# Designs tried in a protein design run: designed miniproteins, single chains. Part 34

Each design is a single chain, and the fold is of that chain. pLDDT is the mean over its residues in the fold that is shown.

## One batch from the design tools (miniprotein)

Design m1152
Fold by ESMFold2-Fast:
Structure m1152 (fold): chain A 120 residues (1-120)
Amino acid sequence: SEIDELLEKMRELAEKILANQDDLKAVRKAFVEMFDLVDEAIRKAKTPEEAIRVIEEFHRLLDELLAKVTDPELQRYILELALRYLDSMIEKAKKENMPKEVIEALEKRKEDYQARLDAL
C-alpha cells in the first residue's frame, strides 16, 4: 500500500530526529520532510478511515517524539511548525471537500498542539 509505505518513511524520519537531537539543522530538515509525507499520505487516502488512521499514527509518533525532546527551543519550534502545517492541511481539506470527520480530526490535532505549545 502506498499509504503504508509513506507511514513507514514517516516512522523512519521520527527515529532519525530522536537519534540526532543535538543536530538542530538535521532535526529541522527531517521534521519538514515528515510533515510533507503526512500531507501526501492524507491526500492519497482512498477513504476517510484511511486519512484518520494517518492522522492518528502521526499523533502517536509526534507525542513520542516531543516526550523525548529535552531542548525547550526545539520543542517550541516543532510545535510552531506543526501548527503552521496543520493550518495548511485544514485549508486544503476544506477546499477539496474532504469528509467532515477528516477535517474534525485535523482540527482536534491543532487544538492538542496549541495546548502543548501554551504549556511550554
Scores: mean pLDDT 80

Design m1153
Fold by ESMFold2-Fast:
Structure m1153 (fold): chain A 78 residues (1-78)
Amino acid sequence: MEEELKEEIEKAKGNLTIAVIAAGLVFSREFGVQTAAFVMQKIAKIGRETEAKYGPEKALEVIKEESLKAMRELREKA
């Protein structure tokens, strides 16, 4: 499902809200709604702060990288 996470974020095409929602659905399917909500709250905060400082393209890049990192870390703990 790491490839699905990458594809869903890339489908957002610079829309941060859609990217966060899409990633959250992938996390929810693999790890459950509670874990997805926790992870996505953190990623959404990072994305908003990055967008405010560096713009939407950099924020989308950071959301993608942080989402992939979180998925790898959750799989290692499972």
Scores: mean pLDDT 75

Design m1154
Fold by ESMFold2-Fast:
Structure m1154 (fold): chain A 88 residues (1-88)
Amino acid sequence: DAAAHQIAQEERDKEFYRSRLEQMQKELTELKNKALSAGDEEIAKEAERLSQEVTQFKKELDKLTPNEASEKLGEFYRRLLTIKDKLK
């Protein structure tokens, strides 16, 4: 059944994306705490904002196409790396 195979693959992909988003949430929490410890409230606020967007996106993940999910995940990852680089 082609439809059943497609649904199974989409659920697997969504589980993978959820796992990646959960990892990003943990890293963003750590980056926020690191920024606060360094006295950099601007970077801490940037990390918090991205964390909130990632949390909201995770809740909406089931309503997105795989392409939309992939593009947004890539955007979040680039923003995460930018925050991480600022805290070197």
Scores: mean pLDDT 80

Design m1155
Fold by ESMFold2-Fast:
Structure m1155 (fold): chain A 95 residues (1-95)
Amino acid sequence: MEVEERISEGTLKARVPPGTVTSTVQVFVEPGRKPASPEALERARQLALEEAQKHVKTVTLSSVGWVDVHGVIVEVRETPEERAVALAYTRLTVS
């Protein structure tokens, strides 16, 4: 099992002060250390888009991962139509 975490926006890019940071987490089910096939990427993108719609967040990551059929990755574009977020979008409070 592996988890890929992404931080949205430029919060940490500028050494964010103590507070809340936003992160997106991807959970994989034994990815196998291989690049995802085109079909797997397409499916992951669709799933990420669905998930993004539920959360309606501005999290956009130009990142492509790898995934098993049962896993999911983030494929994100600047374009609103393709703005997607990982399976898990969570807001972390940094004390």
Scores: mean pLDDT 36

Design m1156
Fold by ESMFold2-Fast:
Structure m1156 (fold): chain A 57 residues (1-57)
Amino acid sequence: DEAALAAAEARGQAHAPVNRAQREILENRSDELIAAKAAELGLPASVFRDSLASALA
């Protein structure tokens, strides 16, 4: 529940106007950035990755 809420909030921030630049970063450094942010939010990396992929699609 808390993890789902945190993922939704992160997704909301991810769809801000920087999505284009973030997409380029994810393509080149997805494992590093996703792991770091997932740990910061207390989420599994897979959940955070799915949230970012949805926001950047």
Scores: mean pLDDT 61

Design m1157
Fold by ESMFold2-Fast:
Structure m1157 (fold): chain A 83 residues (1-83)
Amino acid sequence: GNLDNSQNIISSTMQIIQNDTSIPSDTQQQTIDTLQQGQNSTTINDMINYTQQSYNILTSDPSTPQSSITTIQNTINNIQTIS
């Protein structure tokens, strides 16, 4: 269903972020931890909120590459589209 699809989208996003060595390690880990909270959520609204928090973490670090920011933006859009 939409919940399972959203969890799978977050899981795929976590793999992309985890494999992106251009993100500063502390920012990368905080982003992954926040996305993990999203994946463990039982509501789509909570998943969107945690993904948005991950976006805020990435954008708070000026060293974060635009490609990683775009990845999180696409994740938010994909979850919202399915919802």
Scores: mean pLDDT 85

Design m1158
Fold by ESMFold2-Fast:
Structure m1158 (fold): chain A 81 residues (1-81)
Amino acid sequence: SKKEAQEKLEKLKKEAEKYEEKRKAATEEELNAPTLEAVTMLLLNGTDENFRQAMELAKNNPSITNEQWIHALSIALASLL
């Protein structure tokens, strides 16, 4: 339903705000680490270069699941709305 979609979007927006705060406090080493957190922080910066870097990090880390990648993309997209 539209109401459920809106509640999910608001939750994703709150997650985006948390990752944006983490990104502001993060070291270059943390931002370049092959982790789901680094991937999410890169996606939040919204550039084509950061998107390609995030994809490469995610593909090179088999512990990052497709579900986690889709969730990270959803967080980044929610930050633009």
Scores: mean pLDDT 80

Design m1159
Fold by ESMFold2-Fast:
Structure m1159 (fold): chain A 78 residues (1-78)
Amino acid sequence: MDKKKEELKKKAVEAAVAGDKEKVYEYGYKLGKLSPDLDTMMRLVQEVASEILAKLGPAANPMINAFARGAMDGLDEK
């Protein structure tokens, strides 16, 4: 569901801006579970990473890593 994926992307960016790495991982995990394949998931990770980077600059990297790890774990558990 595109709407659910968009909601999770938005929540992940908000959690990253708030510095909540655990929530960023959780939203990444949920997004990974909803992704049909690796290519789609990686595209969504890039979209979220770009928004986090734009808002946090150098502080973005730990949040982007937490999100990507969550998404990979979610995809693998599917």
Scores: mean pLDDT 81

Design m1160
Fold by ESMFold2-Fast:
Structure m1160 (fold): chain A 79 residues (1-79)
Amino acid sequence: MEELKEEVLKEFERILESTDPAEQTRLRIRMLLKLREVDPEKALELGTFFNKLINKYRNGEITKEQALEELKKKIDELS
């Protein structure tokens, strides 16, 4: 999970920083495919949480750093 956690956090940060919708979609698909190969149940839960964090960030409710920290905590909870 530690290596997967680092990959997920890096991809999530790239999605938050990307201004290209096609790149955002590509990065999201890559992350979800990686998660599903390791643990399909955890992938579903993380995917749902991931989308919630993106929406909070886009709405200005949280910072990029807060979104990354919340995702990190969720991954640790599921580990």
Scores: mean pLDDT 74

Design m1161
Fold by ESMFold2-Fast:
Formats: C-alpha cells, structure tokens, sequence
Structure m1161 (fold): chain A 57 residues (1-57)
C-alpha cells in the first residue's frame, strides 16, 4: 500500500471521515480558537483517507 501524506488546514469545527468507515467520525476543533493544521495519510491507489492517521501540527 502506497501512502501519500497531505496537510489540511481546519478552521473551526470540522469532521474527518474515511469512506471505508463512514460510521467513524473524528471532530477537529481548535482549542484556542485558531485554525489547526493536520496531516493525514491517503492511499495513493484508492484515494482512501486514513482518519486514524490524523496528526495535529
């Protein structure tokens, strides 16, 4: 499996969902009211996002 890491800027409250696990939702919310930058892993072949790979930057 080939993974691509992508940085995503989240402003306010956002929900991150993997298409393979749509029942699992991860809410991202800035603790100090500032936008947060997160890194996620994507399967290069399928385009699937690994929500469990979310890393706050």
Amino acid sequence: MELIYKEVKVEGEATLVSPAHPEKKYKLKPADGKPVLVRVAINAETGEVFAESVELL
Scores: mean pLDDT 62

Design m1162
Fold by ESMFold2-Fast:
Structure m1162 (fold): chain A 71 residues (1-71)
Amino acid sequence: LKELAVKAFEHLVKAEQAMKQGNYEEALRHAREAIELLKKIFEQVENPPKWLKDLYERAQKLLEEAERALA
């Protein structure tokens, strides 16, 4: 679980940086990877804490923004 959370956060940070650089394809890939890792965490946790839910919402917003930027 801890390793998955760390990897999800790393992908989220990379997605944010890719968005800032206009690298929308890379932002999309990292946002998708963060979401998949977070989904795996949620499968193992009955009641995820607020910070984990906040990370998921943040990853979802990045995915939507990257998809819109790519048209």
Scores: mean pLDDT 82

Design m1163
Fold by ESMFold2-Fast:
Structure m1163 (fold): chain A 58 residues (1-58)
Amino acid sequence: SAQKEKNRKEVMEEIDTFFKKLSELLKKLPKDSSVQEISKAIGEAVELADKEMEEKKK
């Protein structure tokens, strides 16, 4: 189904974008960062991935 392939592609692209943003944020964090700081970086990566995916829909 074309719809299933489109949905899979969008999910994979969102996951890929999330990991790219997370990797960049984690590289900027100190090596001894707290669990709380790491959790914040994960949250920021989710928001950045969502924004990029929304921009691609335009």
Scores: mean pLDDT 77

Design m1164
Fold by ESMFold2-Fast:
Structure m1164 (fold): chain A 84 residues (1-84)
Amino acid sequence: KTESANMATALGILAVGAELEGREVDAKALRKAYQSLIAADNGDIETAKKLIEEAEKLAEQSEPWIRDAVKKGIDLAKKIIEEK
């Protein structure tokens, strides 16, 4: 829980920064990644899976370091889903 909460917070902060800089695709990818972590932690498995897929698709169009951040978030969300 603490690890997923910390990761979601970090991704959320990065998403706000990207949006303020006009990097809308990066911001959307990061938001979908942190939302997937929140959904996974809350037990909303189907919602988490959809958000993971959306984040992966958006990350493909994002800067490399954004893709890396999104991947870390969704990998953690996938682990949480597997534990349920």
Scores: mean pLDDT 82

Design m1165
Fold by ESMFold2-Fast:
Structure m1165 (fold): chain A 106 residues (1-106)
Amino acid sequence: MSEEELEKRIEELKKLIEQVKDNPIETALMYLSIAELYLKLGKFEEAVEYARKAIQLADEASDDPDAPGIKARAYRVLAEAYRKLGKTEEAQKFDEMAREYQKLAE
């Protein structure tokens, strides 16, 4: 995937989020997708921002069966981004959180 294709997909997802804010899980999945795309672009601070937004919305919809899976993936993004930013101790904590939520995911 080219850098231009990744940036275009991020902008498309941001526009969709503005239009479909009624479903916390759907919005969390869009934020997670944005975070994963920023991680691929090497934009680690932005990846952290959108991963945290995904976790917040998944926490608001904690009874949803998809919520643990979203959190597991988001914590993996946080772990990789923090590791790339040189914050290894924080990255290890996020790796642990990702493993815990993955065990809760179906």
Scores: mean pLDDT 86

Design m1166
Fold by ESMFold2-Fast:
Structure m1166 (fold): chain A 64 residues (1-64)
Amino acid sequence: SAEEEVERVTAGAREAGLLLARSSGVEVAITWVKWAFAEAKKAYPELAERLEEAEREIIAELRA
């Protein structure tokens, strides 16, 4: 389902983003997260709004 796709992408991006922040710094992690969600929106254009919301939440989490 669309919800399952958003959850899968979000969970993967959050996990990878947190690992990148620890190893390479927050700004590198944010750059990667933005790229990953841009690719996800290309694959699932119908989910763009949901993916953009998840992207903003992950970036806020990384900056906290």
Scores: mean pLDDT 85

Design m1167
Fold by ESMFold2-Fast:
Structure m1167 (fold): chain A 92 residues (1-92)
Amino acid sequence: MEEAIEIVERGLEKYIETGAPLPEEEQKRVEEAVREIRENKTEESRERLREIARRLARRLLEKQAALRPPDEAEIAAAEAKIEPIAEEFAEL
């Protein structure tokens, strides 16, 4: 389980940092890790996934803001989506 979560976290971090799709083999590895997480889900793993999703969502917003500064309404709308995204990610 922990290894599968690490694979997903690293894959998403790489995607966020580069803005480019992962290589096909790396993408398949992430998809396999997601399946493993879905099959072996626990409350502990759900909370771990929520924390990862919140951190990565904020990092993505930081990168987007660096490319084009958002206005206050755009920031508020994006921030409001972080918790729903974290909950959805936990329920994979």
Scores: mean pLDDT 77

Design m1168
Fold by ESMFold2-Fast:
Structure m1168 (fold): chain A 95 residues (1-95)
Amino acid sequence: MQQRLDQMIELVSEIEKLALDSLTNPGVRRLVRGFTSNILGQLEYSKTLDDDEAQKVAQQLVDDLRDFVERFKSHLSPEDLEKINQLLDQMEQIA
């Protein structure tokens, strides 16, 4: 489970970087940083849980991140949105 959580942390960091490279609105950038910081904190906390509980949290966090991306997708370039969706699909396979 530790390796899977570490991979998910890397993928969330890549999603944040792609989103921030695309986004110009300071308010939306702040929301993205706040949300991804919260997701990263929950993934780190999940390393203290047993494997079954950590997996459930990881799956929920992927769903939460997909919903969040959907809300600001109009502010992303189509290219960055496609890359972010591919990273989300990778997270779902790992979780």
Scores: mean pLDDT 85

Design m1169
Fold by ESMFold2-Fast:
Structure m1169 (fold): chain A 87 residues (1-87)
Amino acid sequence: AEAAEEEAIRALTEAAVAEYGVAREEAEAGARAAMEAVRRAAKEDPEALREALAEQREAAAKEENPRVRAAVEAAIAAGEVLLREAE
């Protein structure tokens, strides 16, 4: 799970810096906060997280920017791993 979360944080940080001009430290902090929220949701409301991941998957399929799409897909993969670990 930690490896999937770190990959998602890396991909989200790179997308924010490269595509949106966010400062690296702010981008990394935001990505880590997002993954902490996903981890919490996997334990507290796994049903809502499954619905959110399905919506994100549809959004990723429509995303034309390949770096942004890859970052969203990495975050979805991390969320799925966290859901499996929470069972």
Scores: mean pLDDT 84

Design m1170
Fold by ESMFold2-Fast:
Structure m1170 (fold): chain A 100 residues (1-100)
Amino acid sequence: MEEERQAVRDLAAALQRAFDEVIEIVKKNPEEGKKAAEKLAEMLRQIAADDPRVAEAFRTAQELVEKAIEKADNPQEAIKILKEARDEFVRLLDRIAEEL
């Protein structure tokens, strides 16, 4: 269904931007970056609970963001994990969009 595919693609683009914003905050201020990542993880958790169609992708992304939060004392490692989470999450959403 074209509208559902477009909605998933729009969601993927919006969340890719959210990940990129969190990464930039971590680069400039790791403490604020940790808070931004915690908010991102909570948003991903809520979406996974509410929409079964994307739940797997959102749960995977949430787990990786939580790992990045655990590495707040090492900003370089946190950034690496956030980039991995972004790339894996976008890949999963693209797959969901293709199957719609």
Scores: mean pLDDT 78

Design m1171
Fold by ESMFold2-Fast:
Structure m1171 (fold): chain A 65 residues (1-65)
Amino acid sequence: MPASLPKEEALKLIQEAGKSLPKDEYTEAARAFERAALRVITYPGEEVPRELWEEFLRAREATLR
């Protein structure tokens, strides 16, 4: 796994993953996803650290069940 991910690529993946989430339910998995996504989005660098991206991937996987 790379040490970091380009932020533009990360944002695109977050947007596409978000489209697959139920809009009407705010489950604990959806909350974890939103929080992890916000961590990536608000990260001030042009690259997202591996650990932030890994946290997002775990949260995303939980929403897919």
Scores: mean pLDDT 72

Design m1172
Fold by ESMFold2-Fast:
Structure m1172 (fold): chain A 105 residues (1-105)
Amino acid sequence: GSGRTLAPVLAMLQAARDALEKELGKPVRLSVSGSPGGTATAVFTAEGVKITLTISQDGDDVTVDMTIEADSPELAEKAGKAVSDALRAQAAADGTIRVTVTYKI
């Protein structure tokens, strides 16, 4: 990964947390951990759903791999869509980064 700041990525994560909280109507906890080399892990935790994001940044390209654990397939699909839509919308609003989101339900 590049030595760039993660500020746009953190903004995307906050937008995703807010979107997920609105979609679920429940409190969402966000934990973020980074590693040397430009890879970060973010975990959203709410009642009945846990979403783990593996985030890799190479210059202006951000790749997000999302794994969803939920009490039902409907909840998993709803949560995944809310998070992926918010990540893409925030990246588009920022205009300096490109995001690719892949997820497994």
Scores: mean pLDDT 77

Design m1173
Fold by ESMFold2-Fast:
Structure m1173 (fold): chain A 84 residues (1-84)
Amino acid sequence: SAPKNLKAVRVGNKVHLSWDAVDGAAKYRIKYGRTKEEAESSDAKQVEVTTTTADLSLASGTYTFTVYAVNSAGIESSPESITF
C-alpha cells in the first residue's frame, strides 16, 4: 500500500518530507519534479532512504513529490503524492 500522511515543510533551503512507515518496506523512493508529470516519470530525479523522512535541498518554488515504499524484492507500492 502507498505511504500515508505524506507531509512537506520548507526549512530554509531544504524541504523536509515525512510519511508513515509501510509494513514490508525495505526502503522508500522519492521522485520529484516541478510538475506532477515530471515527478511520476521514469526519468524523475529521485532519492532513496531507509527512514520515513527525507531532506531535499531545493531552490524556491513549487515541486511535486511522489513517495513509494519499496519491498526487499524491489517492488514499488502505489505512490503517495504532494505538491508543495
Scores: mean pLDDT 81

Design m1174
Fold by ESMFold2-Fast:
Structure m1174 (fold): chain A 60 residues (1-60)
Amino acid sequence: SPEIEALKQQLAETVAYVRTEAPELREAVVAHLRGLLTLPDLPPELVEPLRAAIAELEAL
């Protein structure tokens, strides 16, 4: 859906921002993304993008 694609794009932009401009936000952003994975109504299409984003940020 357009909404899911927009959320994936926002996630990618957030990861890029933390990597390049705000590495001090890394732990807070990872905690937030892990919280999103626990939501019972999370679209399945966002599960792997969220996990990939967490892994990328934790590798910093």
Scores: mean pLDDT 85

Design m1175
Fold by ESMFold2-Fast:
Structure m1175 (fold): chain A 77 residues (1-77)
Amino acid sequence: EIEELINSAKTEEAKKYLRKAKEAYEKGDLESAEKYIQQAYLADPNAAAMYYLAALLNEKKGNLELAKKNREKAEEL
């Protein structure tokens, strides 16, 4: 579950930005989602949820190869 994955992040700051990224993605605000994913990366570069959300974002933008790489990274973490 994405919520469980977000809660596994190492810092409260990363969890906050991951929740904001998920909400923005669900509302179709891809620009805000991308911004929040970048902030989550700075707060916890090893958060699996960040790579998972980056995969969803890139899939929606049509960047299928980058989406696949991010999904694989999330599964490794």
Scores: mean pLDDT 84

Design m1176
Fold by ESMFold2-Fast:
Structure m1176 (fold): chain A 117 residues (1-117)
Amino acid sequence: MDEEQELIELFAQKLVKELGLDEFQNLLAELFSLIEEENWEKIKELVLEILRKVFKSDEESLKIAEEILNLIFEGKFEEAEELIKKALEEGKLSPEAAGLLYAILELMKKKEEAKKE
């Protein structure tokens, strides 16, 4: 959990630096809305766009990110987390990109936990 939080903070700092605070807040609000709507296609599109344009991820990183997002959307949170860790360790994801994917994973976990109440 602590390592995931450090990566999420790194992602947030990178987005604020590149986009500014107002645009970061708008993007976060859009992500929350899309998760509540279960609009997986638009979440995937938005996340891959951030990775491509803000984090300048290469094609291999984008492919791995898409695989991770598909696992998250299928509720395979443990498999998604392991793939993030492996890709980060192998240098296929930047810490900032891993942070974004962990943020999506945590939001999806919270959504699933809310269903138990």
Scores: mean pLDDT 80

Design m1177
Fold by ESMFold2-Fast:
Structure m1177 (fold): chain A 81 residues (1-81)
Amino acid sequence: LKMPEEMKKEMEKAKELIEKSKKEGTKYVEEALEAVKKAKELGNKEGQLSVEAAEEMRKLIQETSDLMLEAIKEKEKAAEA
């Protein structure tokens, strides 16, 4: 079962930004979160997603949230956020 192509592109973009954040620091996390939100909206527009697509979205949301928390912790240690 295929997910919408536009949703897949946004999810792939989010995955790339997540990997980039892990390698180059967390500066891309906000863009990753935005891509995940856009993918979720595209999926909702299609009406119903497969269980697999919904689970993959939940994993991306969780990873992005974890990276956001890590970014906040790094900023607090460095600059008194």
Scores: mean pLDDT 71

Design m1178
Fold by ESMFold2-Fast:
Structure m1178 (fold): chain A 89 residues (1-89)
Amino acid sequence: MTPEEAVAAGREALDEARAYGEKAIEQLKSNPEKQKEAQTLLDKAIAEMERLIAEAESGTPGEAQRALVEVDGIAKRLKAELDKLVKES
């Protein structure tokens, strides 16, 4: 995988995570505490994903591949935590 391919895939994952998070936050509008918790989880995940995408952009092909795996892991974890918050509300 090239750094360019990893950056493109990472940005897609980030955009999907953002959209998923925004939908979860809207679903939690009747529970302000859970909504704030969801926003905090989303903000942290997006910041970590953006950092890893920047590493992929400036890295070797191997570093880019590793960064993309970490981005996918963050997105998966975020979705699981958001699903839990929505289910609990």
Scores: mean pLDDT 85

Design m1179
Fold by ESMFold2-Fast:
Structure m1179 (fold): chain A 120 residues (1-120)
Amino acid sequence: SKVEEIRKKTEELLDEAIAYAKSNNLEEVAELLEVIRDLVNTLVDYIEKHFSEEEALKYVEKVHEIVEELVKKIKELIEKYKKDPSMTKEELTEEVLKVIEEAMKKLNKLMEEAEKKLNS
């Protein structure tokens, strides 16, 4: 299904980002991405269980957009860290945490919207 295709692409994107963080010895960044992966899996499982294929597709596409932007921003931060010898791992982790918190807020809002639609 199209929902399964987008879910798989989202999972692959997160797995690649986690691997990239680990390859750069950024274990804390990888752990934060694993939290996002777990949240995404929980949200998508909920959507697939409770919505029709057509309605589920709309939510899963929004989840994918949030994850794409998150991964892009984190990769840009890692590249900045690699090029700037004055930037500490702690400073990188703080900037990554802000990007993660923004993504979590967007994902939680989608979950609330999905739950509200089911109860209406």
Scores: mean pLDDT 89

Design m1180
Fold by ESMFold2-Fast:
Structure m1180 (fold): chain A 91 residues (1-91)
Amino acid sequence: MEITERLAELGGRRGEELVGGEGREKGRELGEAYGRLAELTGNREAAELLIRGLETGDTSLIQQGLALLEEAMTPEQIAAVEEELLARAAA
């Protein structure tokens, strides 16, 4: 819950910075999804990297956090979520 809420807040802020109001809602949804994955897998290190990456806009930290989640998830599941978040950060 705490990690998921934090990632949702950060994702929303980042999305708003990139796209505006519509980006805020989508960024929040993506952050919430990543938070739920981190909580479900118990991967606190991944959550910390994602939080830091979203706060700073550092895509390398986001990629590192997603790589840790991949250890507990299928590559297809991780790729789908990663593509959405990184596309939002880039566009």
Scores: mean pLDDT 68

Design m1181
Fold by ESMFold2-Fast:
Structure m1181 (fold): chain A 87 residues (1-87)
Amino acid sequence: SLEEKIEEDSKDISFPAEVVLTVDGIASEKVPEIVLALHNAGIKVLGYSIGDKVHIYIEANSLEELIQAAKIIESHGGTVVDVKRYS
């Protein structure tokens, strides 16, 4: 499940943390909608980059908030393929 993947990918992350989510299957034009949805959910978005995949940089205060961010991204048609501590 998405929750199991996020828990495994983030097992070594101590919160609060700056995290990058790597997103596949989303059109670049939809990234602003995802960023707005994350902001509306109270998630601090630090930035994003668009290339072969989309990278969304957030400040996550807890594992629960990180899972919520991943769920919001997937509800907008993206697939979260990787999660890493950014800094």
Scores: mean pLDDT 85

Design m1182
Fold by ESMFold2-Fast:
Structure m1182 (fold): chain A 72 residues (1-72)
Amino acid sequence: EAAARRARLHQLTQEAIKAYNDAVKALENGDVEKALEYAKKLRQISEEARALGATEFADYLEKVADELEKKA
């Protein structure tokens, strides 16, 4: 179970990095709608990370999503 949990957290980390980069690019291009979609994805990743016990990571992702929504 520990190995599967670590693999999932690694996968979520990669997805979070991609979503964040895509959100920043969308904001740079003035695509507010797309940026909000990626912020929503970050919130979903945060929810999954929290369920896996990665509370600090989940809290961080929620803050990042909040900041992206404020800039949009």
Scores: mean pLDDT 84

Design m1183
Fold by ESMFold2-Fast:
Structure m1183 (fold): chain A 68 residues (1-68)
Amino acid sequence: MMSLEEIAEEVRKKLEELVKKGASEEEIAQALSDFVHEVYEKEKLSEEEKEQLERLVLGEYLAIMDKM
């Protein structure tokens, strides 16, 4: 199973790819939401791990948006 750090890194790579393709902020946010839900179902995360992932994902999203 992927660690939370590995999942966050995958999120960062997906966000960077979307930005390179010229995706809108709304499209990026939607793709991020879809990915997080997929990870919740696939990885069977605990409630604590879900909260940690949401914080990491928000941080990666804000970092990417700050570069645009």
Scores: mean pLDDT 74

Design m1184
Fold by ESMFold2-Fast:
Structure m1184 (fold): chain A 68 residues (1-68)
Amino acid sequence: AKAVVTALSEDEVELTTEEDAKLTGLNGKVFDIKGVLKGKVLDFLGDVTFKNGEVKKTNDIVKEVISV
């Protein structure tokens, strides 16, 4: 399945489908998600750009969610 991240925190990740993407700066980029939270692994391709222009590496974001 393909989706984009809409919100991130150290204890939570929100995902949306490609048709309801609310992130800016992605310019048509789509992430292939092989798993979901609640005991599954998230596997993304590339980086996430937030609405304020901040860029974070996907692996670092996933690591923060599962480590706290």
Scores: mean pLDDT 40

Design m1185
Fold by ESMFold2-Fast:
Structure m1185 (fold): chain A 71 residues (1-71)
Amino acid sequence: ELEEEIEKLANEGIKLAKELGLDESVIKTIQDYKEKGIEAIREGNYEMAEKLKQKLESLTESLRKLKEARE
């Protein structure tokens, strides 16, 4: 479900950011997107929730690529 997907993406992104030793601002951004996405779902604003999921997907993909480049 959408809420579970958002939580999974955010948790993966946070894990990657910590593994890569990135600035705390990156973790804060991921947490902000997660909170806003879950709030949007609870309010029935699925359009906003999907936009925040896309932002989390994009950010997490960028972090995966950064990890691959370092390995």
Scores: mean pLDDT 83

